# Designs tried in a protein design run: designed miniproteins, single chains, continued (5). Part 108

Each design is a single chain, and the fold is of that chain. pLDDT is the mean over its residues in the fold that is shown.

## One batch from the design tools (miniprotein)

Design m19752
Fold by ESMFold2-Fast:
Structure m19752 (fold): chain A 85 residues (1-85)
Amino acid sequence: MPSATERFLADLERGLAAYAEVATPEQMPLVEELRALLRRLRAAVEADDLAAFTETLSRIVEVASQLTSTLSPEQRARVREILAA
């Protein structure tokens, strides 16, 4: 059975995949930054580094908020559809 942490990481990866599917070329730098941050978050989990995990998660929330603020209503609807499946 996957741990609560592994489930959380999987949910974040699924969210990133949904954003990547709908992102315009102009939004792609934020998607790539989130992708790099998710790799860093996973590395922090593997290293059992709570400080790095917390700092990286805070940055993920900041960048994800910035990305979502740039999404059109159609992109937001498509992300919800992908995440509901």
Scores: mean pLDDT 84

Design m19753
Fold by ESMFold2-Fast:
Structure m19753 (fold): chain A 74 residues (1-74)
Amino acid sequence: SALVEELRAKIARLRELLATETDPARRAELEQLIASAEALIAALERYGEDNPVLRAEARRTLETADRLIAEVEA
């Protein structure tokens, strides 16, 4: 549940950034990352949070989200 909660928190933050983003390329990056994170939550809820492949993908998605958030907020 902690992993899904972290992904949901990052999605919420990415949506906040998307709401104020004016650059079309950055908007597309934010939209794609939100969609990927939502798909991962659905997969984790369907196949279980102990799936090592899905956990690895979720960690990569969180790292990508953290990088993008840092870039937008810089």
Scores: mean pLDDT 85

Design m19754
Fold by ESMFold2-Fast:
Structure m19754 (fold): chain A 67 residues (1-67)
Amino acid sequence: SAQEALERERDSFIKGGEGAYKRALDAAKQGKKVEASVLATTAMLLYGMAGDFEKARKAKEEVEKAL
């Protein structure tokens, strides 16, 4: 169904966002500010595409805190 297809696509965006967020945190802890910023932006965009604005906000805040 169309709803099941949209749910699978949303889950895919969440998974992509989680991957980018973890890489962003790792880069931030290593002092790689540019890489961390790019990856954090990617995570925020992917979470936003999934409609999960709370995860997008938390990803930004946690990466900025780790910088």
Scores: mean pLDDT 87

Design m19755
Fold by ESMFold2-Fast:
Structure m19755 (fold): chain A 64 residues (1-64)
Amino acid sequence: MATASPLGGGASADNVEQARKMAEAARKAPGAIGSAYGPGWGGVTADNLESAKRAAEAAYEAAK
């Protein structure tokens, strides 16, 4: 994605990627989720990170 819109660019993509890594860690080792995969937790938008995290977790839980 090559968009330059605010709240629609790399910050959102990074948050989704971090959420995915967290969901993978949780799926592989529930209880070991923490700060192993994502080197950057602080995002430009806390709500965006929370939303992405929930979406990723829900997707992984549904896959179970």
Scores: mean pLDDT 51

Design m19756
Fold by ESMFold2-Fast:
Order: structure tokens, then C-alpha cells, then sequence
Structure m19756 (fold): chain A 118 residues (1-118)
């Protein structure tokens, strides 16, 4: 297991990365006062997932319901739900999986990302 802390220049966001075998786990934390920084991070993550999983499917889980969505719709929903717990899953044609969870903890917005490596 390897753990790294990445700091984005000009953003009040701390990103921690951990690798376990064929999976990579990332966690980003930002104050609720820094919603714009969190929105920018969600945009960047969605763009990366779409590029990495070209032709893949996005699924949104909200209130116990799971449905296919476009990358654009997933991004819009994550931005709108910055104060609610939401999960988005992206699956590539080869079964590569990326999950993004947004949750709230004591005035901090937490974005958790799990990636399956090839």
C-alpha cells in the first residue's frame, strides 16, 4: 500500500491517494465555503473519467435508485448536490470501474474516488 498527499495550486483542496493492488483510492476534502473549488474538482474528475473510459457508461445512484446517465448529466447532478450524499459510477467496456462518492462531514465536503486499474 502506498499513500500520497497532493495539493492543487490555488485551491483549498487536499487530495490523498492510496493504491491497493489493482485499485486506486483518492479522497479530496474541501470546506463547504469552497464550493467553487469542489465544483471545479468534480468537473476535472468527470472529464478524466470520460476520457479514460471512452465509450463507457455512467450510472447515478441517488435515494436507492440507480439509472444510466450521460457524463454531462452526472456532472450537473454532482454540482447541484454538493450538500447531499451522491454516488456516480462509470464503467468502461473492459469492466474498468470508477466510483465517485460525495458526502458531508462536519462542514467539510468529501469526494471519494475508487478506480479499478487494468
Amino acid sequence: MEEEVLEAPGASVTITRRREGDKVYEEARASEADEEAVRALIDAITDEIEAELAGGEFRLTFAGHTAPVSAEDARAILRAALREDIEVEAVGPDGVRVRVRLRHEDGVIVVEIERSLP
Scores: mean pLDDT 65

Design m19757
Fold by ESMFold2-Fast:
Structure m19757 (fold): chain A 93 residues (1-93)
Amino acid sequence: SVEPYVEQVVSILEKIGKKELAKKVREVYERTKDLPPESQLVGISSVILGKEIDEAIEIAREVSSLPPAEQRRRMLTLMGEANDYLMKLSDES
């Protein structure tokens, strides 16, 4: 589920001192609970990559209107980019 992933990402961000980004991740998750998991993860990844909360939610909502296969492709791409960014931040901490 999305919730364990959010808790893991928040834990990583808090450990590396990115407390404001951790709060943004939680807020995007809370404000996209009505969307499919793939679209929620697009929103969460977008905020990790530097999008503002409202923009990340807009992106998630737009992706939620796409066919499931396209939602999954968008999710996998953005999650990959977000994971690479988080690993880089952790290595620099």
Scores: mean pLDDT 87

Design m19758
Fold by ESMFold2-Fast:
Structure m19758 (fold): chain A 92 residues (1-92)
Amino acid sequence: MIIAGIEAKYIGNKLEATVVVHVIENGELYQGVAHVTYDYKTGKIEAEDGEGEGIKLKVEKATVEKSGKITVEVYLETTGEKVKLEAEVKLP
């Protein structure tokens, strides 16, 4: 079983998204965390691949819209599965 969530925040001129993935197999729980940051001043997007014990996350694609909508596609190297997550931040 895979449970994935995304939380996004607007801090300064940056949109910061945290992706948390839980994998439950044979009664064991594995957790990985990945981070995506978008800088509205420079237009740069930076993705940090996530790693936890028994799990590795790769950020394959991240997209940020001017509205504050973030879409992140994460590949779980451990299971071979892909997860697409969306969040929206209310901009000031």
Scores: mean pLDDT 78

Design m19759
Fold by ESMFold2-Fast:
Structure m19759 (fold): chain A 57 residues (1-57)
Amino acid sequence: SDEDTVRGALALLDVPHVSVRGAATMVGVSQSTLSRLFRRLVGVSPREYKRAGPRPP
C-alpha cells in the first residue's frame, strides 16, 4: 500500500545515516515512485523532507 510505503520511508529518513535512495530500496520501490508518493501524501519530496528536519521549508 502507498500509505505503508510512505510510513516506512518516513521512519527510515528520520535516521541521519539513511539516504533517499537507501530508504526507497528498503521499502521496495524506485526513487521515482517514492518521490511521487511523497508529493501526494506528504506534500514535499523525500529530499526536502530529510533536509527540512524539524521545520517545514
Scores: mean pLDDT 76

Design m19760
Fold by ESMFold2-Fast:
Structure m19760 (fold): chain A 90 residues (1-90)
Amino acid sequence: GDVKLEITGISEDTAEDLKKLAESSGGKAEIIKGKETKLVIEGISLTTAQELAAKASSVGGKAKIYVNGKEVLSLDNISRVDSENYLYSL
C-alpha cells in the first residue's frame, strides 16, 4: 500500500539527513520550510518509514506514518528505546 511519513519538530540539518536516507531507499522526500521544518517522505517501505520515524523521534521530533491514507503510527518526542519497542510491536 501507499506509505507516507510526515516528520515535524526537527532541525533543517536532521531533515536533510533523513531526506538522504529516504532517497537512498528509493523514496521521494520533500522539506517544507515554515514556522517549523516539515519533512514529507513517500514511496518507501513500512519498515523504512518505521526506522526513519524512530530516528526523528530520538532527536525530539514528531513522526506520523500513514498507510493508504490511514495513520498507523504517531510518535511525539518519545525516547529512542520506547519508539523502537513500539515500532517493533506493530
Scores: mean pLDDT 74

Design m19761
Fold by ESMFold2-Fast:
Structure m19761 (fold): chain A 107 residues (1-107)
Amino acid sequence: SMRQQIQRLTRQAERHVRRGDIEGAQRAIANLGQQVIRAMRQGDIQSALLGIRGLTRIAELAYRRGMLEVVEQARQQLMRILRSSTDRQVILAAIGALLRIIGMLLD
């Protein structure tokens, strides 16, 4: 299912972050962003929202570990999701995630 695929990619990105694998984390984040866009195109709004929460969580984990390149990759995917979305819930979730990431970077 799309939900299971998004959960798997989120866990994969988290593992790369914990291992200090910046390139692996960036690739997993890019794949996760692509699956969120696919979920949106299929009308699977709940899976898209799950993926946005996953990207936010990965960004928070990466920030705590000083991996700013990984935080930036997650921010770029959230911007891509925002630009590609026509659904109000997805738009608001992506904006909320972006504001949270910006808030972390300013603190």
Scores: mean pLDDT 91

Design m19762
Fold by ESMFold2-Fast:
Structure m19762 (fold): chain A 62 residues (1-62)
Amino acid sequence: MYEITVLKDNAGFDAAGHIYKKGEVLKATDPVLLDDGLIRFYSLETGKMGVVGADQVEIKEV
């Protein structure tokens, strides 16, 4: 399991249309770094896929 800490506003969005903002902490599985500098993950809170900028978050395995 991973914890994704959002460092900046408008860091990304989920498949339900939620836009991630600074200070959010997301519980996630399967984070994958994409070629364009985005990270795709599965959100445990929403049960939806999310995408964030790799430079806009901190990821910790927990």
Scores: mean pLDDT 82

Design m19763
Fold by ESMFold2-Fast:
Structure m19763 (fold): chain A 68 residues (1-68)
Amino acid sequence: MEEEILRLLSLMSYIKNKETGEVIDASLEDLLETLRNNPNAVVVGLELSDEVLDFLKSLGVEAEVVEA
C-alpha cells in the first residue's frame, strides 16, 4: 500500500518548497527521504486521494491538489 502511494506520487506529482517555490526533484526511492528531510515540502499532485493525503499527513507533509 505505501509502495503504491509512493509510486503514484512519483508519477503524478512533484515536490515544491512552500517557502521558496523551488521544485525538488526526487526519485521514487528518494521521495520518502526527501519528504522527511524537507519540512517545508509541499506535494503537488493530480487527484490525490484521501488515502494519499492521510499518508502525507502522517509524515507531516503538506499537499496541494491540482485540478482533476
Scores: mean pLDDT 68

Design m19764
Fold by ESMFold2-Fast:
Structure m19764 (fold): chain A 91 residues (1-91)
Amino acid sequence: MTDEEIEEIKKKLKEDLEEIKKMPHEEILEQIRRAYAENPSSAWARLAYEKTKNSKSSDEVAAAFAEVAAEGSENEELKEFLLKLAEELRK
């Protein structure tokens, strides 16, 4: 993966998390729950549901998504970037 590709991914992830932050947390949680119900064998869908189900705000949902994406990432720079975003969102 090139440095340019990593920067593009970081920008897209930050934009996606900002969009999540703007949505009502109840709506996001319902979408996640539905995705898991439709794909109960999906490890990704289960992890997303488990990390977000107790979230009380859209910021906490966005932070949980960043943490899940970090756990699934094999790129150390992207993992560090996502964990930093999650920490900032939990302030």
Scores: mean pLDDT 74

Design m19765
Fold by ESMFold2-Fast:
Parts: C-alpha cells; sequence; structure tokens
Structure m19765 (fold): chain A 99 residues (1-99)
C-alpha cells in the first residue's frame, strides 16, 4: 500500500466511523460501505486496519487527516476551512496519485 492509498483509506475509515458514532449511519449502512468501497467484511477488520494505518503514518500525516476530517464536519466554519486548506491540498495531491 502506497502513502497515498494509506492516507485515503484512513480518511474513508475515520469518516465512516464518525458517521456511525454520531448515529448518522446504521451498522448495516457502514458495513455495506466498508464492503463495497474497501473490501472489508466486518467492523473489527475495519478497526484493525484503522489502527495499522495510524501506526504506519507519521504524526504530521495523521494531523493532516484529522484537519481534513474536522473541516468536513464543519463545512460552514470558515476559520476551520482556512486552517485545513494546506492539509486538504495535500490530500488532493495524494488522491491524484491513486487515480
Amino acid sequence: MTLAEKVLTLLQLEQLFELYRMGKASEEEVLELLSSHLGLKSIEEAEKLREELRASLSEEERERVRLVLEARRNATDEAIQERALPAAEWIERQAREVA
């Protein structure tokens, strides 16, 4: 798995777990998305992959993922959006390498 694949996979996992934790997605909806997008069979497999990805990334790379997730949660907060811009641009660069 490349750095780009690790970052994008972690971002997807964190976003799905956040929706589940907030009660915005059911367990069934999360499992369907995990299976269709990431090929994962269970929430336990997804949690294990999330831990492995976090451990494989630097503190700086994890912080960039965190900033992008915070910006996605706070779409109308201009200060959060501005703070996340460099991280979002870096994620877009990673996405282009996978595409």
Scores: mean pLDDT 80

Design m19766
Fold by ESMFold2-Fast:
Structure m19766 (fold): chain A 91 residues (1-91)
Amino acid sequence: MEITASFMDFSGEVLEELPPFKTLEELIEAVLERLESLHPLLYVNIRLRGPDSEEFRKWAEEIAKAVSEYTGLKQEVEFFGEEAVIRLVSP
């Protein structure tokens, strides 16, 4: 499975796109590395694109979990067929 990840602001403007990844582990590492390099006041949404499949949904949930664990902030995933968006949830 090949997944593309993008970082977006509140308006949906794409700030950065990552190259496509074929493994969940590589994608998680790339996402976390990029979050570490972003300014701490820049709240971004992560958009994932892949096949509309159960495997894609599992990858999106695992990435959201990894981001939540890394940031200490709750993340939620919204699914739109071949897209998933990971968003920061207010307490």
Scores: mean pLDDT 75

Design m19767
Fold by ESMFold2-Fast:
Structure m19767 (fold): chain A 74 residues (1-74)
Amino acid sequence: MKVIVKGVPTSKLVPLLPGIPGFESYKVLNENTVEFKVEPKPGLKDLIKLFLEKHLKKKPVVSEENNTLVFDFS
């Protein structure tokens, strides 16, 4: 499964990625956008959302299309 996080500085987001369950790899697209891959499993969207909200102390706009999750913090 592919996950995209927008609107978060890469320096703040990248250190959090290894804490995400099933995290495999990441790619920095720009200063505020990261794409990463996770092992697909039930409840993953809510689990990632809660993890990011807890650490970033901000709520994203979440969208999902064709096994791609987008968390937009802009």
Scores: mean pLDDT 83

Design m19768
Fold by ESMFold2-Fast:
Structure m19768 (fold): chain A 70 residues (1-70)
Amino acid sequence: VDEKLEELRELVLRVAEETDEEERKRLAERGEKVFRELMEKAAKDPEVAEKLRATLEAVRPEVEAAVAAK
């Protein structure tokens, strides 16, 4: 699960930093797939749900900074 959380964080940041529309769409699709897999696990395990929430909260300011830098 930790590997999937790290992958989600990296993909969310890469989407925010990417300037090419086609590559951004590809990264976003991959991110959505990983997020969906984590959501399914979170529905069965409250610890996974808390880790997913914490990961998204932690990455949000980094995403906002990356988008603002464009």
Scores: mean pLDDT 77

Design m19769
Fold by ESMFold2-Fast:
Structure m19769 (fold): chain A 68 residues (1-68)
Amino acid sequence: KPSLQQVLYQLVQERQKSIDEGLSVEETRKRLDEIFEANRSQLTPEQQAQVRAAMDDLLREHEAIVKE
């Protein structure tokens, strides 16, 4: 089973890759959603909430970078 830390690491890496590739916030969201869905059944409800909060933060940061 992937740990919470491994899932969070995957999300950070995918967001960074999306920035490096010049992807939109919408495309980045899809990629992060795919990682979350792939790991959803391996996470507790509390861990799922933590991952969703991390995704929201990563997407808000990406949007701020793209808008500047």
Scores: mean pLDDT 80

Design m19770
Fold by ESMFold2-Fast:
Parts: sequence; C-alpha cells; structure tokens
Structure m19770 (fold): chain A 81 residues (1-81)
Amino acid sequence: MLSDEEKLKLIVDQADSIVLLARAMVAAHPDNAELRALYEEIVKLREQIKEAAKAGDVEKAEELLKEMQRLGAEMERIVAA
C-alpha cells in the first residue's frame, strides 16, 4: 500500500509527463489552435494538481489527473486524424 505522500508524488510525476508530451505535440503542430487550447488546459490542471498535492488532497489530485489524461487522449486523437 502506498502512503498518501507517495501517491501524490506519483500523481505529480505523471502530470509532469503529460505536460511534456502535450508540449511536444503542440511543437510538432504549431498551426493547430485546438492542440494549443488543450495544452493550455492541461498546464492549468497540472498547477491545480500541485496545489492539491501541497494540501495533501489525494482524491482531488487523482480526479484532476484523470481530466489531464482525458485531454491528453483528445490531443492524441487530433494528431492521429
């Protein structure tokens, strides 16, 4: 069983990885305004995850990470089209 601190660290690490991948997708498609808008939402969610982690709110951080994953999947769907 992971501690809440260990869970929050993993969530933050995953959020950082999603931001890095999303940034790479925007860089590969600089004229795609839809990708840029999704990336901006992902960056905002990552900042909210960091705030939730600082507050020790595992449940909030997990829900925000799910939203980031959903937006990341939407970005992947756009680049695959």
Scores: mean pLDDT 88

Design m19771
Fold by ESMFold2-Fast:
Formats: structure tokens, C-alpha cells, sequence
Structure m19771 (fold): chain A 85 residues (1-85)
């Protein structure tokens, strides 16, 4: 949704800093963040201290996600994160 994209843009620098801190590709974290915004869990994502914690949070977001396209994108990005462990 447009509102979710606006939130993503407003918090892009925080998402970018987390991607750098956890050594995760920005585009992967951006997709996870977008799904997190939809289910009200962006702050939990931004508080992640490790790749492992980020994966756990992303899996919780996946369980709360209703949109099938968003689920598929989130599943693909979780797989990318797991390959980086």
C-alpha cells in the first residue's frame, strides 16, 4: 500500500544502518521491513541484534502476513538470509 511505502521511505536510513550493522544486503532487509510495516512489526525488525534474530522475527512476520505475494517475497528473502549464516 502507498501508506506502507511512505513509512518505508521515512525509516529508510534506519533500515540501511541495520543492513550495514548485520552485514545483510539492503534490498533483502528492505523487503522484510516492508512486510513488517504491513503487520506492525517494523520496530522489532529494527531492534534485531543478529542475522539469526532477524530470521526469527521475519518468520513471525510471515505467520502474520495475509497477502500471498508478500508471503512469497518474504519467504525468498528469509532463504537469502539463511544462506548468509
Amino acid sequence: SEKNLEILIARREEIKKLAEKLNVPFFVLEQIALAAIEVGKLDEVLEAKSKEELIEIAREILELTEDEVTKKILEQNIEILEELL
Scores: mean pLDDT 87

Design m19772
Fold by ESMFold2-Fast:
Structure m19772 (fold): chain A 83 residues (1-83)
Amino acid sequence: SLEDEAARLFFESLAEALRQAGLDELAQRVRELAERYLAGQISGKQFFEELRAAFAKLGVSDETLRQILAITSEILQEKVDKL
């Protein structure tokens, strides 16, 4: 569906932003959570709750999380512009 396609582009963009920030383990966690979300096993809310918990466990600051989300938005826009 279009919703699944949009979700895939978002998850790919988020994982790429995390890799650019050197947070490869979180990028892998995003891929695992994305598979569960697309399989209907978790909600979008649960996805973000689990991701935030993983950030906290690794000692990543809220400021760094905001930076990652900004980069994610930029990468997502680039992917959409290529469609």
Scores: mean pLDDT 81

Design m19773
Fold by ESMFold2-Fast:
Structure m19773 (fold): chain A 69 residues (1-69)
Amino acid sequence: SARAEFIRQTLAELGQAPLADRDLAWLAGLARGASFEQIRAAIERVAAALPDEQLDVSRLGPALAELTR
């Protein structure tokens, strides 16, 4: 999906290791209804808070889910 690909590209731009396609699809599902700007901003906020950590679904999931509350 376009959202899953956008999440993959955003993580790559931030120097993060690639996530599995299933994890990207799940994260894209959580962000359903959010704009691409909201998704990018949420990922960048998590990365800024955890600059030396590898980001995964447990770190990104809650932030993306909050965008569609």
Scores: mean pLDDT 82

Design m19774
Fold by ESMFold2-Fast:
Structure m19774 (fold): chain A 90 residues (1-90)
Amino acid sequence: MSIDELFKEMEELVSKLPEKYQEDGREIIRLAKELVKLEKDEETRKTLLEIVLKQMKHALDLAQKGLDPTPVLDGLKDMVQSFIDFLKSQ
């Protein structure tokens, strides 16, 4: 899957989240786009985006089961921000 295809799948997934969690999903996509701009290796970019997408799918599954996805969404934002901060320090 291309990077553009991964982002398209993320955006589609966010549209399926309950409205109250869509802002968190959009923030994760924004952070993931920043991460991709900083990471120079294409293989690493794809791997990181696949991890993000997998965790976003987990958050959607929790929401669809009537469970609170907030811990997964917050943890994912923190993880992506940590990678951004690491790459900026290099």
Scores: mean pLDDT 86

Design m19775
Fold by ESMFold2-Fast:
Structure m19775 (fold): chain A 81 residues (1-81)
Amino acid sequence: SSAEEQAEKLREEALEKVRELLEKYLAGEISLDELDQGILAVLFETYRRLSEILPEEEAERLYAELAAEIGKLYKEALKKA
């Protein structure tokens, strides 16, 4: 697979993991602190993996876009809680 295809898979995997964490939080299975730590862990690991396959500038750009999407999901979930 191309680096671009690998990056898109990493983005999709990160979003799936965050959605799972948000669902667990809304179900009362994890605390807000556990949700926040879980999201930070997903973001850290995703940036690390992007940095291994992409130039720094592109990895940072895609990370910023992913973090913005996750931020929107987080804010929407907190409105429902």
Scores: mean pLDDT 88

Design m19776
Fold by ESMFold2-Fast:
Structure m19776 (fold): chain A 89 residues (1-89)
Amino acid sequence: SSKIEELKEKARFYLEAGLWEEALELYKELLKLGVPLEEVKKLIEEETERNVHFALAMGGEKAAELIREKGKKILEELEEFDKELKKKK
């Protein structure tokens, strides 16, 4: 679905921009549309790793640590959200 691909790209952009709450809401929307949790987790892990490497290349060790923490937080919140979705469906 083009809608799913648009949401994936928008969420990736928000993660890159440091808009973590907005990115999380778009990833939740992907789960609601039936995208598997493992696929969404892989997208977040790949984008977080890319953003970490970019921050480190720019000499931003503290920025890299923040990006790692926020990526982990998003993954944890998505796992909890997916579990709640499965309880109600």
Scores: mean pLDDT 84

Design m19777
Fold by ESMFold2-Fast:
Structure m19777 (fold): chain A 89 residues (1-89)
Amino acid sequence: PLKPLKPEEAKKAEKLLEELLKKTTDENEKLLLKAAYYFRLGEFEKYKEYLEKLPPKVREALEAQIRYALEGSLSEEQRALGERIEAEL
C-alpha cells in the first residue's frame, strides 16, 4: 500500500509540484496534480476538494490511477505472502 509522505518527503514533493505546475498549461491537469499531491500528504479533505473541482471523466481517470498505484505498490512477494496468510486462516 502507498503510504503518506514523511515531512521531509513532503517538502520535496511540494518542490516537484511547483516545477510540474510551471510546465502544465491545462487547468484540469493542474487540479489533478494538486489532488494527487494532497493524496500523497494524507490530506484527504483537500484531496476530495480538488477532486470535486475536476470534470467527472477526469476525476474517474485520477481515481483509477491512484487505485492502480496503490495496487502496484504491492510487490509480487508481498501479494504471495498475503495469499499464504489467507491460506493458513
Scores: mean pLDDT 65

Design m19778
Fold by ESMFold2-Fast:
Structure m19778 (fold): chain A 78 residues (1-78)
Amino acid sequence: SKEEVEKLLEEAKKRLDEIYEQSKTLPKEQAILRFQFQASAIMSEVYVTLKMKGQEEEADEVVEELRKYVKEKLKELE
């Protein structure tokens, strides 16, 4: 449902916020690499989950929004 998609997006953003805060405690170069790696894993998990549920259009939209969110966080680490 649309509500499940929105919840999954918000939960993914919270997970990204958590890894962002943890990454900020590391030296800049390591922070960027670790955050990129962990963010990619979260986005892949969300994408596969929605695809397996047959929500293919929503999968593409959610991942695009998460990519923008990750890009903004990366700029803050730089």
Scores: mean pLDDT 85

Design m19779
Fold by ESMFold2-Fast:
Structure m19779 (fold): chain A 95 residues (1-95)
Amino acid sequence: SLGKKLVEAIKNGDAETALKILNELIQRDLTPEEVKEIAEEFKKLTPADYLKLFIQTLVEGKEDLWLKLNLALSQFAEKYPEVRKALEEVFSEKV
């Protein structure tokens, strides 16, 4: 599934693949079942996974890619409230 591939790309620090998948998902009209599957996959992310992705993007000198990725995540979360809640859970675990 695209949701699983997206989460795997994020966990692997592959911001380019993550952005590509997010742009595909944003352009599609997802069913409620597809939205739920993607939200459940996002809940498998930890704050550490997100931090690793950030550091990897900085090390590679791809600051613009990091900004584009987060804008795409924001757009996707605005389109699907269940996705927004899943992302909020990932960020709320930052102590």
Scores: mean pLDDT 81

Design m19780
Fold by ESMFold2-Fast:
Structure m19780 (fold): chain A 82 residues (1-82)
Amino acid sequence: AVNELEQKLQADPSSSSTNEQLIELAEAKGLANSESLLEFRRARGELSVLRRYGATPEQVEEAEKKLQEAGVKLLNELKAVA
């Protein structure tokens, strides 16, 4: 599961379905209150808000980068507990 999600996240870091699967797996592994998961949820929410309210391209790119970085941190934490 973790390896498949890592491959999907590398292909599309902003995929809603991949991001949701990653959150569900993290919660299932007991990481519901981990800093990495909370950071990932915050980054995903920030990107969603910016896209909805017509932010500048630069703001969207920064939010996408933050989401990608948070996703990598969460994957590394998942690998450590798997």
Scores: mean pLDDT 77

Design m19781
Fold by ESMFold2-Fast:
Structure m19781 (fold): chain A 80 residues (1-80)
Amino acid sequence: EEELIKEAEKALKEAKEAKKEKEKAKKGTSAEDAARFAAASITLIGAGYEAKLIYEKAEKLGLEEAVELAKKAIEIAGLK
């Protein structure tokens, strides 16, 4: 199903970008870096929960492509 695959791709992209930004912000020592770390952490958690919902729906529908994309996003976010 095309819509779930696109939603899973979006969640995966958001999780990857948020993780990169979080890691980059961790290396900084400024107040701006601390704010970026917090914002990236919130985005990463949100993307992970969105991916978990997509995973459950895709698994029930047998949409393997969406399942795999959502699973990767969940792993990047550190959720199960």
Scores: mean pLDDT 79

Design m19782
Fold by ESMFold2-Fast:
Structure m19782 (fold): chain A 85 residues (1-85)
Amino acid sequence: AAVPLSERLDEVAEALVAEYERATGIKLSEEEREELKEEIRKRLAEWLASGKLSGTVTEEGDRLVLTLTLTENGQSQSQTVTLAR
């Protein structure tokens, strides 16, 4: 079942770090991976707290499917993102 993004921030941040390594071909050190993960997590948490971002996460096998709504200047836009773990 889909869960609020706020309940899956660590998993989403980790999946985004893995996606960055996959997309760039760059192998990050463990310290660099943790630093990037924390920065992503912090940014997502700030956007959720401000109401700029909302969304749900569905786990499908080894993938995360994110349904995100971004609100800026009173305008809302929805996007679906699929991340491999």
Scores: mean pLDDT 81

Design m19783
Fold by ESMFold2-Fast:
Structure m19783 (fold): chain A 65 residues (1-65)
Amino acid sequence: SLEEEIERYLAALEKHFTPEQVERVKAGLEEYLAKHPDATLEEVREYLSDLAMDIAVEELRKKRE
């Protein structure tokens, strides 16, 4: 199900991301689903992947400064 896939994805992020970063992903996902209530699992996965990558790149740049 979509819920199980999201839960599994967020659990995986917790291994590599801070709680603050995970909450940012959750907030972004909630906003996306509110705007796109008929979004498919594939569309949600693409959105989550893009969002997580953006956060990871941004934080990597911060840490290396």
Scores: mean pLDDT 76

Design m19784
Fold by ESMFold2-Fast:
Structure m19784 (fold): chain A 68 residues (1-68)
Amino acid sequence: MKKTIDVKGMTLEEAIKLLKENNIKEAYLIAGDAVVLVDLTAKSGETLTVVKGTLAPDAKVDKLEIIK
């Protein structure tokens, strides 16, 4: 069963914290025109890669797509 987590309206920091609390390892976060790949398996804790658009530090998340 696919786990659904509601992150709409959260900041990036809040969304990432929720992903960690739910044992999500990798996901796309969509915030405005930006698409961000979040890798939570990194030894540094988290790796964020902006794959499309420009991410504002205070951007609010519109959608989450879980990869694993």
Scores: mean pLDDT 73

Design m19785
Fold by ESMFold2-Fast:
Structure m19785 (fold): chain A 69 residues (1-69)
Amino acid sequence: SPLEEWLEQFRERIRKAVEAGLSPEELIRLAQRMVREFEETSDLSDEERNQFHQEVGEILGQALEELRR
């Protein structure tokens, strides 16, 4: 599905951003832009929207924890 493909791309992009040494603030801004762009260009069902918010939160949260260490 487009959502599953986007979530894989999001994980990869966030991982590359961490590897590239982005600050936590830069990582948050990147994630916010990616999330906004996807929400503005996609028609998500309520179930897909719940999955989207949950998985985005988990991916970003884990990346931010790694950057703080």
Scores: mean pLDDT 83

Design m19786
Fold by ESMFold2-Fast:
Structure m19786 (fold): chain A 83 residues (1-83)
Amino acid sequence: HHMQAKEFTEEQRKLLEEIAELLSKIENRPVPLDVLESWARGNDLTLEQLREVVELLKEGWTATEIILYLVVGDREKARELLK
């Protein structure tokens, strides 16, 4: 709905599209953009956090590792939790 729904800026949308492409390669399956948009809205992700997610995906982080990173806020601690 249009009322009070978080609408992504063009920059945020481009980052979400890049995340969808990178995740599709990592998971070896198509990842729908709408799922990522719902995830970003549900977690109130900022532009800076979306940029960080792209960087982590390029470094070989999995979707689960990135979710833990967003909760914990620390790269090393998030990876340690998945060991």
Scores: mean pLDDT 70

